# Designed miniproteins, single chains, continued (2): the designs that were tried, part 20

Each design is a single chain, and the fold is of that chain. pLDDT is the mean over its residues in the fold that is shown.

## One batch from the design tools (miniprotein)

Design m4717
Fold by ESMFold2-Fast:
Structure m4717 (fold): chain A 67 residues (1-67)
Amino acid sequence: SAEAEAHFAAGKEAAAAGRLREAVYHYATALRLDPEYEEARAALRETLEKLGHPEGAKVVARHYAER
């Protein structure tokens, strides 16, 4: 939980700096540590869509919603 929070915060910092690929890594890691982390899942989806990977965003949403 604390580790997931730290990665989520790092992801937000990376996204604010325009480092979207690094933000994806941190959001994905937060979600792997805490699959119920709705904020991280939403942020990951939005960041993947901004990178032009809407299919990846859909896969992430489906994967963590179902397991």
Scores: mean pLDDT 76

Design m4718
Fold by ESMFold2-Fast:
Structure m4718 (fold): chain A 85 residues (1-85)
Amino acid sequence: MSDIERAKKLGEKAKKLEEEYREKAERSSPEEQIVYRGMALFYRSMRLGSLASYYALLDEEKAKKYAELGLEYFEEAKRLFEEAK
């Protein structure tokens, strides 16, 4: 229970950070946009991981889909960070 509650809180925080970095990306220079888009995707990945954790014992297929989608966004974020280097 406590781990699931912690995951939900982290997911809510990740959603707010995703929104913040998306706004920064829209208002930044092209070079800075890559970093901010990477941050937004990273936090999107964290939010999806939180959802996967929540559904792990309730809906295995839904949990799997959220986990897989989260990994895809995490890999995309890593790619953007490498490009910003």
Scores: mean pLDDT 80

Design m4719
Fold by ESMFold2-Fast:
Structure m4719 (fold): chain A 59 residues (1-59)
Amino acid sequence: MPDLELGDHIDVPLAEYARTLGLDEAAEAFRRSAETGDVAAHDRGVDLLASYYAANTPP
């Protein structure tokens, strides 16, 4: 693929991972970012996923 944009973007696997964790909002945000290039959507997905990880896996 000469573009490699979709293959290079980590948002696709992050959306799948968030969905697996039951984080529908994060999964939608990552999917939206991958499909539309919305940086704010990516940031939202990352924030939701990071918050889940910090709260759900105590140090």
Scores: mean pLDDT 70

Design m4720
Fold by ESMFold2-Fast:
Structure m4720 (fold): chain A 82 residues (1-82)
Amino acid sequence: MEKEKEEALKKYEEEKKKLEKEVEEAVKEAKEKIKKLVAEADKDPSKAMEVVKEQMRIMAEVSDLMVEVRKKEKEMKAKLEA
């Protein structure tokens, strides 16, 4: 019984690492995209509104991913505790 719980915990830790990595990569990519958008707005102020809309879209996508990841982590933890 203990050995089965150890294997389940190990699988949970591996899946959690995958989710953490997915969020980390998404945040890193979002930051790079936002930096490029800000640089473009600095060169062409007429694009400022388009840049703001794109920044909001990128931030919303990252937020949605974080919510989904948190939901998956809670579901996995609930299964481990059951």
Scores: mean pLDDT 78

Design m4721
Fold by ESMFold2-Fast:
Parts: C-alpha cells; structure tokens; sequence
Structure m4721 (fold): chain A 77 residues (1-77)
C-alpha cells in the first residue's frame, strides 16, 4: 500500500533526523550532515508515493526542516 510505504519512509526519515540532531549536539557535524541527507532522500521517496495534496504539503514541510538542518550543520563544520 502506497500510504503505508510512505508512512514507513517518514518514520525512517524522522529517526534519521533524530540521529542527525544527536550527532550535531555531539559536535559530529559530518555524521549529522550524512544523517540529514539520508532523511531528505527518504522524505523525497515518501513524496513520490503520496498523491494527496495535504500529505504532500506535510512532506514538503519535513523536507524543508531537514534541508535547513543540513545547511546549519554544513555552516558549522
């Protein structure tokens, strides 16, 4: 089911965001960057599986948050 697959990708991406945040707090900026990039990829994959405009909006917000964290970590290294 596309919706179930999209939800699993979002769960995986959210976990990667948490791992990235933890790495960032530990000063491991390269690891944080890697985790945020992986999360962005998962959100993109979830977006490809989602046809509902509201869910697409929520995924776009998550993608933007991940991208902002990535930029922040890149500026700190």
Amino acid sequence: MAEERAKKLVEEADKLMDEGDKAHQAGNFDEAIKKYREAIKKYDEAGELTTDPEEQRELANRYTAAKLRLVGAEWEK
Scores: mean pLDDT 82

Design m4722
Fold by ESMFold2-Fast:
Structure m4722 (fold): chain A 78 residues (1-78)
Amino acid sequence: ALAEAVAHLDRAGELYRQGKKAYEEGNYDEAAKLFETASEHAQRAAELAHDVDPGLSEAARLFAKEAQKMAEEAKKKA
């Protein structure tokens, strides 16, 4: 569970960076999709870490919320 949680959080981070790059380039449609997928991976990491690492679970949950917020901002500009 923990290794899977870390893998999902790493993927969320990678997708979030890609989303920020797309946002900087004015590709708001792509940025929104990347941020949404990052949020989904972070949410999955939070679920997997829930019983084994509550601190990681909380951090992943907060990251998912931030990624979702960025997706909404990108959608407003698309």
Scores: mean pLDDT 87

Design m4723
Fold by ESMFold2-Fast:
Parts: sequence; structure tokens; C-alpha cells
Structure m4723 (fold): chain A 56 residues (1-56)
Amino acid sequence: MISVPVTGFGSGIVYSILIRQAQASFPEVKIEEDEANNQVVISGPKEKVDAAKKFL
């Protein structure tokens, strides 16, 4: 499990779309939005997690 901090986006739909797209592209990983801590938590195999991080 890897937590990736994101700079304050001003939020919202665009960020959620990117997370959805990444989840669809990398089904082997679990991508969870942590809005309270302004971060994304990615869980799964290291190789797939790294690819998902590059996609986001």
C-alpha cells in the first residue's frame, strides 16, 4: 500500500475522473481517494502501483 499526496487540486470532478480512469486501466490495484488528507491511496502489486502513479 502506497499513499500518494496530491497538491490541492481545487478539487473535484477532474480528480475523480482521473482516479476512475486509472482504476479501470489498472484493475490489479485498488485506488482510494482520501479527500480528508488530500491524498490517494494505491494498493496492489508494486509494478502496477507504480504504473498507476505515473498515470495519475
Scores: mean pLDDT 68

Design m4724
Fold by ESMFold2-Fast:
Structure m4724 (fold): chain A 80 residues (1-80)
Amino acid sequence: DEYYGKAVEAAEKGDVETALRYAQKLMMEGKYKEAAEVLEKVIEKDPDNVEAWYNLGRAYDKLGEKEKAKEYFDKASELS
């Protein structure tokens, strides 16, 4: 997937803004697992990024992983 590859590359380079944009595109396409992988790399580089934590919660909620979704939403709330 072109978006996934570009998102991973951006996240690994520390280009958080570009990685977040591609993660949003993956979310729009229903590619929640790929989006979650990208967002996990984003929080490794920018652990205070509220948008990344919130979108991780959304991705895992869509994947049916309710406990993980709650953890990520709680983290986003703590940082807000």
Scores: mean pLDDT 84

Design m4725
Fold by ESMFold2-Fast:
Structure m4725 (fold): chain A 57 residues (1-57)
Amino acid sequence: SMEEIEKLKEELIELVEKKFGPVAAKVAERDLEELIKTNDDEEAKKKIEEMIKIVKS
């Protein structure tokens, strides 16, 4: 599941960079690293999937 979380993290960062630019992507990367460290794998995965849906909207 850590591999799945890393893949979702990379996908979200790429989407943020494409839509909002590299500075926003750098901030998102830091925030996501902290989110992953402070939540269990299932909760982190769920939150990142929700963020991807919001950014895609």
Scores: mean pLDDT 84

Design m4726
Fold by ESMFold2-Fast:
Structure m4726 (fold): chain A 68 residues (1-68)
Amino acid sequence: KKKEEIIKKLKEEVDKLYAQGLSKDEIQEKLEPILLKLLSENPDLNDDEKDEITAEVLSHLDELLSKK
C-alpha cells in the first residue's frame, strides 16, 4: 500500500539520522522537508492518511529516543 511505503521510507530516514547521533530537534528539522515533499508528491492521500503517516513517523522517533 502507498501509505505503508511512505511510512517505511520516512522511518528509514529517521533511523539514518538517529544513527548519526543527532538530537530530537535536529532530526525533526531535517525530517520536516522530506515529509512535506513526500506528502506533496502524493496528493491522492486524504487528511486522515497524512495524519497517520505523520503520527507513525513521530511515534517511531519517540520510540528510538526512549531507548537511550
Scores: mean pLDDT 78

Design m4727
Fold by ESMFold2-Fast:
Parts: sequence; C-alpha cells; structure tokens
Structure m4727 (fold): chain A 79 residues (1-79)
Amino acid sequence: KGKEYLDKAEEYLKKAEEYYKKKKYEEAKKYLEKAIEYLGEAARELSEEDIPRAEELIKRARELAKKLNAPEVTLELKK
C-alpha cells in the first residue's frame, strides 16, 4: 500500500518537474501538490525498505517547491 502511494507520488512529481521545465508554473504547482498528498499517505503505510525512496521524493518535492517560490506547499511534509 505505501509503495503504491510512493509510485503515484513519483509519477506526479515527474509531471510537476516537466511542467516546470516548460514554464507552466501553475500546472507544475498543481502536480506538486498532488505528489505531496500521496507522499503524506505513503508515510502512514511505509515499510523500512521504502524509507530511502520516500526521503528522495520528499527532497525533490522541497527543491521544486523552492524553485516555484511556493515552499508553503511542503508544510504537510513536516517531519
């Protein structure tokens, strides 16, 4: 279950990163918010083996939010 949420988080994060590269910042922010929602769900169901992947995705999400000047969207990731 947690792994499935990580898969969705990664997919939406990749979409957010692609929209950012295309300078579609509003769409990038929307997909980033979706990725963060799935990262939050994954955190409830994570196995030990998935922790490094979750940490990598959280780091990427925070970096993208900073580039979008929207660090507030990562507040749900407070860990």
Scores: mean pLDDT 77

Design m4728
Fold by ESMFold2-Fast:
Structure m4728 (fold): chain A 69 residues (1-69)
Amino acid sequence: ATAEEAIALYDEGRIEEALELAAKLDEAQKQKFIDYVQKKEPLLSREAIELAIQGKDKEALRIYVENLS
């Protein structure tokens, strides 16, 4: 999987699937995805995006969605 695949899912509005795919990426590809999302959502912190990617609980997704522009 690549950052471009996760970005494509994100751009399609398939945010949960994009985050699940991003969680499986290597560090370099994951950082590309985080950079892209932060450029689209500049009010979102990198930490919020990383929590959403980790998908540890529903709270991470709630924080992410709550901070979307």
Scores: mean pLDDT 71

Design m4729
Fold by ESMFold2-Fast:
Structure m4729 (fold): chain A 63 residues (1-63)
Amino acid sequence: EMSIEQLIGQLLRLIGDIFQLKHELSKATDPEEKARLEKELKELEEQYKKVKKQFQEMIKKES
């Protein structure tokens, strides 16, 4: 089990990584590179969604 503090840390890191990939995607001109970056972005956004859900469930449990 992850603590609330660990989940917050993961969320902040994922937000930073997502913003970095979005920046790289905005600069990419090659279709193959765009497809790769979009795949990586989708994977990070799914991880963010999963961690956010875990965080929401933990704050409900702590109450």
Scores: mean pLDDT 80

Design m4730
Fold by ESMFold2-Fast:
Structure m4730 (fold): chain A 102 residues (1-102)
Amino acid sequence: GSITLGQLYEAAAADAGPAAARELVGHFMTLLNAAREAGEEFTILSDAPGESTVLAMNEALKRVLREAAEWARARGLDRAAALLDRAIEQDLDLNLENTAPL
């Protein structure tokens, strides 16, 4: 199974509206890119040009999702935090819904 950035956006939008949803998704991408630049290893299932990047659940992705969940929870984005917690607990893959490689 997988979750998508669109599902994360919709959960946060339900919590606190579209501005809060944009902040969470932006913060998540900042965390992901920082972890990659720091040399953390991600398992990429798809990253072909014109296709969405899909990341398999691994320890690096769990850390990024956990940090995003704590950030969301601190801001009262409880539905978004619960979705991220579920992805970690169920080892769900993450679809970034982007068309450009990371």
Scores: mean pLDDT 84

Design m4731
Fold by ESMFold2-Fast:
Structure m4731 (fold): chain A 73 residues (1-73)
Amino acid sequence: SEEEIEQRRREVIEKALKTYDEAKKAGLSDDEALHRALQVAIDEAKRLVEEGVPERTAQRFVLEAGVELIKKR
């Protein structure tokens, strides 16, 4: 459903932002924290594709996570 897609989108974004915050708290540079957060978003998107989410939809989740990460900087 559209609600389930929206929930999965929020989960990908939340995990990426949490990873960024934890990396920054651990003393990593902004670029290192961003790289780790983007990798988490990519890994989550791959998992969602394996679970049957369309690849195009999962790619949009990664793009939106990237936008939210840029806003957070």
Scores: mean pLDDT 86

Design m4732
Fold by ESMFold2-Fast:
Structure m4732 (fold): chain A 66 residues (1-66)
Amino acid sequence: MVTITATGASATGVTAAALSLIGGGAEVKVTLGEPTVITARGASDEGVQAAVDALRASGATVEVTV
């Protein structure tokens, strides 16, 4: 299970991140707030990297806990 914490993420960035994780076969839960917290079960390393990249591209500060 991976937890992604994003501060300053846009709605577009969060959506792109969630879709990257789901596309990789993960079960995803998004808790909207500041920070936004995304939890993913069964995420691939590629899916997690794509999600982090999408969030950072939106200007967010991202922390990942596995």
Scores: mean pLDDT 83

Design m4733
Fold by ESMFold2-Fast:
Structure m4733 (fold): chain A 66 residues (1-66)
Amino acid sequence: SGAEEVFKEIASMPKEQLEWATVQAINAVDAKKGEELRKKIEEGMPEEEVLKALGEAVTQLYQRAS
């Protein structure tokens, strides 16, 4: 599916690009949640948690578009 393809593409990026792309995806769903995620990343959020947030954002974006 398009959601799975987008997730895999972003998940394969270097950590810094992954973090940026994930914040942008969450911001597209909910700007407040995007700012909360940005703060957590600045505080040292592990990559596993960033990937989880990305998966949730991609799923929500595709549910709204479909």
Scores: mean pLDDT 78

Design m4734
Fold by ESMFold2-Fast:
Structure m4734 (fold): chain A 73 residues (1-73)
Amino acid sequence: LTEEQEVEVEVALVEIIRGIGIANKDYRGAALQLLKFAEKSKSPEARKAANNAIDELVSQLTPEERAEVEKAR
């Protein structure tokens, strides 16, 4: 994979994780998985996509679950 293709694949993975979380109503699990993904990603664009997805998923959480996710960030 070229660097550009690798970024495209990583952004696609963020969308897949987000989509699965929404479909399963597992917003907490998806948000935590995206945090781990962002921590390991070297792509600023993929990290931005992951953080945007986390913010969307966190909006669906209880205040207690939200605090857990934000503490991990």
Scores: mean pLDDT 80

Design m4735
Fold by ESMFold2-Fast:
Structure m4735 (fold): chain A 100 residues (1-100)
Amino acid sequence: SLAIAYNNLGNALKELGRLDEAVEAYKKAIEIKPDFAEAWNNLGNALMELGRLDEAVEAYKKALEIKPDFAEARDGLVRALKLLGREDEAEEVLKQLSEL
């Protein structure tokens, strides 16, 4: 699908270190398929590498809203929250994991 093609383009751009272009490709994937959990997670990862931590938090939260058992997105969310000094929110995410 076109959404998968944009997600794959984002992955290729990220591997090349072209992070701003990777972000735009992932955004195109989620514009086409808003319930694309993997694309939201990949967007979060690229935003983390760019230091856009608040935006990374929102992308990981969207991935977890779509796929609550998405371990990679949960781990990314915890890392981003800790980097932002939002320790109480990171602890809450980890407590929710203990019930899975």
Scores: mean pLDDT 90

Design m4736
Fold by ESMFold2-Fast:
Structure m4736 (fold): chain A 56 residues (1-56)
Amino acid sequence: AEEAREKAEEGLRLVAEGRVGEGLALIGDAYQKAKAAGDEEGMRAAEEASRQLGLA
């Protein structure tokens, strides 16, 4: 839960700093792990991050 959310937030920060590839990888990883764990909060955080980056 908290771990996936933190990774999604960190991913957004990395993208904002110009580390796009690393940020996208963290957001994707956060979603996959949250989904596997049934963590709806983590999934939402990753989806919101992806949407903000135009990935939906």
Scores: mean pLDDT 77

Design m4737
Fold by ESMFold2-Fast:
Structure m4737 (fold): chain A 68 residues (1-68)
Amino acid sequence: MREEAEKRAEEERRRGEEEVKAAEEAGRKARESNPELGEVIEGIMKAGGSASRMIAERRAKRLLEEAE
């Protein structure tokens, strides 16, 4: 059970990293399209990506704890 939970936790972490990467990429593109508004949009997207990563990490920890 624990080994399976570890694999699931790893998948959740990878998903969180993908969301962070996508948010950063979208922020950069927005900044290129409209420099003034892009700065604000980039900040918002980075904050959202960080939240997604934190949620994924917490979900991973819960999976590992439940598999004890």
Scores: mean pLDDT 71

Design m4738
Fold by ESMFold2-Fast:
Structure m4738 (fold): chain A 70 residues (1-70)
Amino acid sequence: MSEIEKLKEEADKLLEELNEKLKTLPEEERQKAMKEAAKLWGKFLDAYNNKDVEEMKKVIEELKKLLEKV
């Protein structure tokens, strides 16, 4: 599996974990976190389409930070 494919799999897993945590949050916090997650996911897809491994890694770290905050 390529580095790009591994990073995509990691991001997919983080997004799945984030979605599960979001279900347990109050509505206002959930909406805020969902908006941040959508923004980060958009950045990740742009990096993925451009094969920008360094940007993909940065977005994964930002997703991990978001997951820690919620």
Scores: mean pLDDT 83

Design m4739
Fold by ESMFold2-Fast:
Structure m4739 (fold): chain A 55 residues (1-55)
Amino acid sequence: SLEKKREEYLKKTEEYNEKELEAMKEKENGLEKSSEYGVEAVKYAADATVAKSEL
């Protein structure tokens, strides 16, 4: 019946949305880590250069 198909569709949609949200969160974490790593690497290089110049 149409009602059963609608309920099944809604349930599947909810499950798919949850999976997509989880995948998006993992991707965001990966991208943020890459950005942070770049900034930290530049900071470390700058700090090392300054320390050498001062001492």
Scores: mean pLDDT 68

Design m4740
Fold by ESMFold2-Fast:
Structure m4740 (fold): chain A 67 residues (1-67)
Amino acid sequence: MSAEEERELANLEKAIELAKEQRDATVAKVALHELKELLERSTDPEAKRRAEELIEEAERLLQELGA
């Protein structure tokens, strides 16, 4: 995984944590969109796996918040 992909994933993970703390569906939706874009463009299996894990977490949060 590239240093840029690792940093982007770390920033998105932090955004999801912030969305959980604040119960902010908008932040969660933005993070989900960015994660899906990263998943489509990445060729690295580790980056794809981490993005998939964070996508699942963001989708779970959105379900809890009523989408």
Scores: mean pLDDT 82

Design m4741
Fold by ESMFold2-Fast:
Structure m4741 (fold): chain A 68 residues (1-68)
Amino acid sequence: MLTDKEAEAAVEELRAAVVLVLYKKGKATKEDLEEGVRAARRAIELDPEDEGARRMLEELEEKLKELE
């Protein structure tokens, strides 16, 4: 079963995933994207082996770069 840190990482990864889905539907604000990036970074900090969280971070950061 997941450790407490892995469970927290999974929750943060889910937060990032929700923001990514909202962005694809045109419903995410810049603040939502910033929160998604924060969540993905926290997931990686808690579980550095989480490749899914790393991919979400990269996608969210690229989307933020497009917002000037």
Scores: mean pLDDT 79

Design m4742
Fold by ESMFold2-Fast:
Structure m4742 (fold): chain A 88 residues (1-88)
Amino acid sequence: AAEEALRRLREALGRLSQAIDNKDEEAFVKAVEEAAKAIRELDRLGLTRTSANYATAVGVLIAAAPLHGISQETVDKASKILKEAIDA
């Protein structure tokens, strides 16, 4: 259900922010994977606009991550994960 997907997305966004603060690149990628799964589930449930808005927000966070000490290699990997999820 949409409530469960939104809850998981909020949890993933919290973990993503924490990973950026801690410069934990493995946790960053894992958080992006979980956010991408939730975004895809929202789209599947017909919440296409909500899904697109969150995909944009996560994309901005990924693009800004190098400013916070996350490597470009990790950012490129995370960006690919998000793009593959929203293109499916």
Scores: mean pLDDT 85

Design m4743
Fold by ESMFold2-Fast:
Structure m4743 (fold): chain A 61 residues (1-61)
Amino acid sequence: SPAEAALRAQGEALKKRAIENVEKLADIYGLSEEEKNDLISRVKKVIDAELATQLAAARAA
């Protein structure tokens, strides 16, 4: 559906921006590669979980 396509596009854009921001903050605060990668992984999981919930709701309509 158009709504599902829009939600997926928003989720991908949000993940891209979130990763860029985490990389910038990691550089500023001197985070290790391990800490940075762990944070990126957690952020992706949170966004994907929220997207899955929104997609399920959109499919139910």
Scores: mean pLDDT 84

Design m4744
Fold by ESMFold2-Fast:
Structure m4744 (fold): chain A 68 residues (1-68)
Amino acid sequence: SAKEEEVRKKIEEMRKRVEELRAAGADPAQVSSLEALVRKAEELLKEGDYEGAENAIKMAEKLAEEVE
């Protein structure tokens, strides 16, 4: 579905952002928290909970802004 593809794309974009933050020397604890949120979004997407997956990614986006 269009929603599934949209959420999957956002998860992939967040994974890239987490890698960039890790390479830039971001706080390992915050990077770990971001990785956990991305994993949660992946699990929710797999379960068909697109809204839950989007919310997990929004939390990751907010945390990533605080790290940057």
Scores: mean pLDDT 85

Design m4745
Fold by ESMFold2-Fast:
Structure m4745 (fold): chain A 90 residues (1-90)
Amino acid sequence: MAEELLKKGQEALEKGDYETAKRYFEESIKVAGKATPEAELLLGEAYVQLGKYDEALEHFRRAGRLSTDPELAVPIVAGALLAIGNKLDA
């Protein structure tokens, strides 16, 4: 189930296993047959932790494009700004 894969990804993210988290989030999208703003946001966060800032920015962009939810707007923008800041320091 796509929702169970998102949960496993979040558990991996909390444990610091960013590569495993990324794979679960990607698999969740494949199983669902569509991207969701939540899955794209979480993928962006995993890519930031992996130091892949350009990939993170693309996922945050997709999350923002898919979402009209103000509750997601703040974490999406914050994640994008964090990725930009880290890219400048890298």
Scores: mean pLDDT 80

Design m4746
Fold by ESMFold2-Fast:
Structure m4746 (fold): chain A 74 residues (1-74)
Amino acid sequence: EEEEVIERAKEIAEERIDEEAAELAEKLARALLDVAKFTGSEVDPVRVAASAVAIAGIIFGKKEEGREAAEEVE
């Protein structure tokens, strides 16, 4: 379930990066999944959530922590 994947990704991002990055990762993952549903695109929710976590890490200046968190989501 997409909700379960998003919740797990948020928990991993909170642990490995920080709470602000986790909140951004949740918002990005939800937005990307909504766009995919709107366009009828097949996407892997796990890959989308992992990508959102990695992007949040980059935005908050913690690129390596974001990469490690994204690998853990997968």
Scores: mean pLDDT 83

Design m4747
Fold by ESMFold2-Fast:
Structure m4747 (fold): chain A 106 residues (1-106)
Amino acid sequence: LERVREEAEKEARELVELARRDPGAGLEAALQRLVARLSEIQADLAAKRLEKAEENLIVARTIARTAEELLRLARERGAPEDLRVAAEGVLAAARALEAELEALLA
């Protein structure tokens, strides 16, 4: 699982840097990539791929931290309201998946 953590953290750094370089289009692209990753985790849960639960929890936790950083950046840079709302939505979705996966692995 160390490799999964390394890859997730690397992607997180890339997405935050993308948003820093372009608080409009870059932030939107970063949020879209997080939404795509959350959709993959949701699909695994719906398919009952329990063997994916541990790696998906690592990814969900990283997405939540990344979304928090993107939301902070959006507020600091005065991003459009729709992008701030989108970032809040991604954070909420990641937190919900994190809780569901933690319960599944308990």
Scores: mean pLDDT 88

Design m4748
Fold by ESMFold2-Fast:
Structure m4748 (fold): chain A 78 residues (1-78)
Amino acid sequence: MEEEKQKLLEEFKKRIDTLAARAVARGADPAEVQELRDSFLKAAENFIKQAKSLEEAKRFMDRLIDALERQLDDLVAR
């Protein structure tokens, strides 16, 4: 379970890094994008330590990705 939690966190890091890079490429402020990225990563790291199951961790990570995508789209659209 711990090894699988770390794998989920590593996959999450790759996903948010990809989303951040896309937002910057589309004209979002790199500093604001990095701040959002770091905030969401910290939330994921804090949650995974407390998650009782892989299913719970994965559901939380998926919700964070959806929320980050929306916030990054808002930064690009302004």
Scores: mean pLDDT 83

Design m4750
Fold by ESMFold2-Fast:
Structure m4750 (fold): chain A 66 residues (1-66)
Amino acid sequence: SHEGSGLAAGAVALVGEGRVAEARELLRKAADIGGQPHEVADRMLELMQAGRYREAGRLAREELGL
């Protein structure tokens, strides 16, 4: 959905700013919405849980065209 895509994009911006806890919260909300943004958000959450925050941001940029 448009809302899920916007949440994932917002999370990428927050990761770039070092606001990791806020980015995690937005990604959880995007994952709950579903659709393609849900799939990207789920993969980003996996990377963030592994401490790979920069890779999570790169994934969203590549998958969502940010």
Scores: mean pLDDT 67

Design m4751
Fold by ESMFold2-Fast:
Formats: sequence, C-alpha cells, structure tokens
Structure m4751 (fold): chain A 72 residues (1-72)
Amino acid sequence: NKQKAIDYNQLSKKYAENGDTVKAQQYSSLSYKYAKGVSKEAQLYSMKSSQYASNGDTEKAKEYSQLSIKKL
C-alpha cells in the first residue's frame, strides 16, 4: 500500500526530528513493510532509515525516510 508507506515514512521522519529513535525505527519498519511490492528503492531506503534510527543516527534516519518517500 503506497499511501501507508508514505504515511509511515512521514511519521518516522517526524519522530527522528524529535530525537525519538524508537518510534522513528518502528515507523520506518512499517514503511518497509508497506513499500514491499510498490518500489524496491523505497523499501531499501525505509530499511536504511530504520537501521540508522536503531543506531541513534537521527539525521541519516530522517534523510533516508525522505528518500523513501521520493521513490513512492
């Protein structure tokens, strides 16, 4: 579902902007799930956003969530 992938990437980006790495990672993982079958590039970027959020890298988590949205 393209719209859900966009919505969850937007939420991931918002929580990364607020420094909430746990919720940023959670919503990037949901975006990864809903990007499956829509765009391989969007799915890959959501995965990278989730990985950066889990490492506490909020700037890269935000960047890759935005890149995922652009590929949806």
Scores: mean pLDDT 84

Design m4752
Fold by ESMFold2-Fast:
Parts: sequence; C-alpha cells; structure tokens
Structure m4752 (fold): chain A 82 residues (1-82)
Amino acid sequence: MEAKEYLEKAKEYLEKARELLREGADPEEIEKLAKKAIEYAEKALELSKDPKLQEEARRVILEAEILLAMVRMREWVDRLEA
C-alpha cells in the first residue's frame, strides 16, 4: 500500500469514528476506529517525505487524538455520575 492509500484509510476510519460519536455509539468502538486512523496516518508519514502529505497525515492524527480525548472525557464524566 502506498502512502496516499494509508492516508485515505486513515481519513475513512476518522470519519467513521466521528459518525459513531454523533450517533452516541459505544465509546470503545469509537476509540478503536480513532486508534486505527492514527495507525494508518503514522504509516503514511513513514512511507512519504512529501511535506503536503505529511501535513495532512499530521492533521488526521491531531483530529483523532482530540476525538479520543473527547471520548475519554465522556467516560470519566459518566463514572462520576454513576
């Protein structure tokens, strides 16, 4: 798989994670997809030295990390209310 293909897969996983977050799906499923987005984006960074592709891959990683933080915050709040 080429760097561009890994980046496209990363974007697909990130978008699916966002969709599940909007639907109020299981936090574990959202975290799993966000982690896959990070994994594939990191593989794209390893395979390419193209600055534009690297910038886009880093944006996917940052967005996925923010989404993971939001999901973990929700889990933390839920534990306080229980």
Scores: mean pLDDT 82

Design m4753
Fold by ESMFold2-Fast:
Structure m4753 (fold): chain A 56 residues (1-56)
Amino acid sequence: MAERAARGALAARATGSEAAIRAALHELSKQYGLEAARAALDAPTVEEAARALRAG
């Protein structure tokens, strides 16, 4: 599940939409916690984002 969430986070970042990024942060923070969600959205790759979510 973390890989799917990570792919969603990077897709939101790729759009450049502030609204999409905020929505992704809100949903990820509910499942994984706010710090893990921020780390995932800042990660350069899907693998690193998934690792950040699993670590939270």
Scores: mean pLDDT 79

Design m4754
Fold by ESMFold2-Fast:
Structure m4754 (fold): chain A 58 residues (1-58)
Amino acid sequence: MEEQRKVAREVAEKLRLIGDGIQEGLDKARELRAQGASDEEAMKVVAETIREKTGGEG
C-alpha cells in the first residue's frame, strides 16, 4: 500500500520547494545586506521569496 509513501513523498516534495525558496531568499538577502540593507529588509525578502515559491500558490 502506497498511502504512507504518498504522504512521505508529498512532505519530501514540499521540503524541496521550501529548501529552494529558502536558498533563493537567502541569496537575495545576502545581496541586499552587501548593499547596506538592514536585517529587517533582508528578512522580509527571505519571507516573501519563500511565500512566492511555496506558500503563495504551490
Scores: mean pLDDT 74

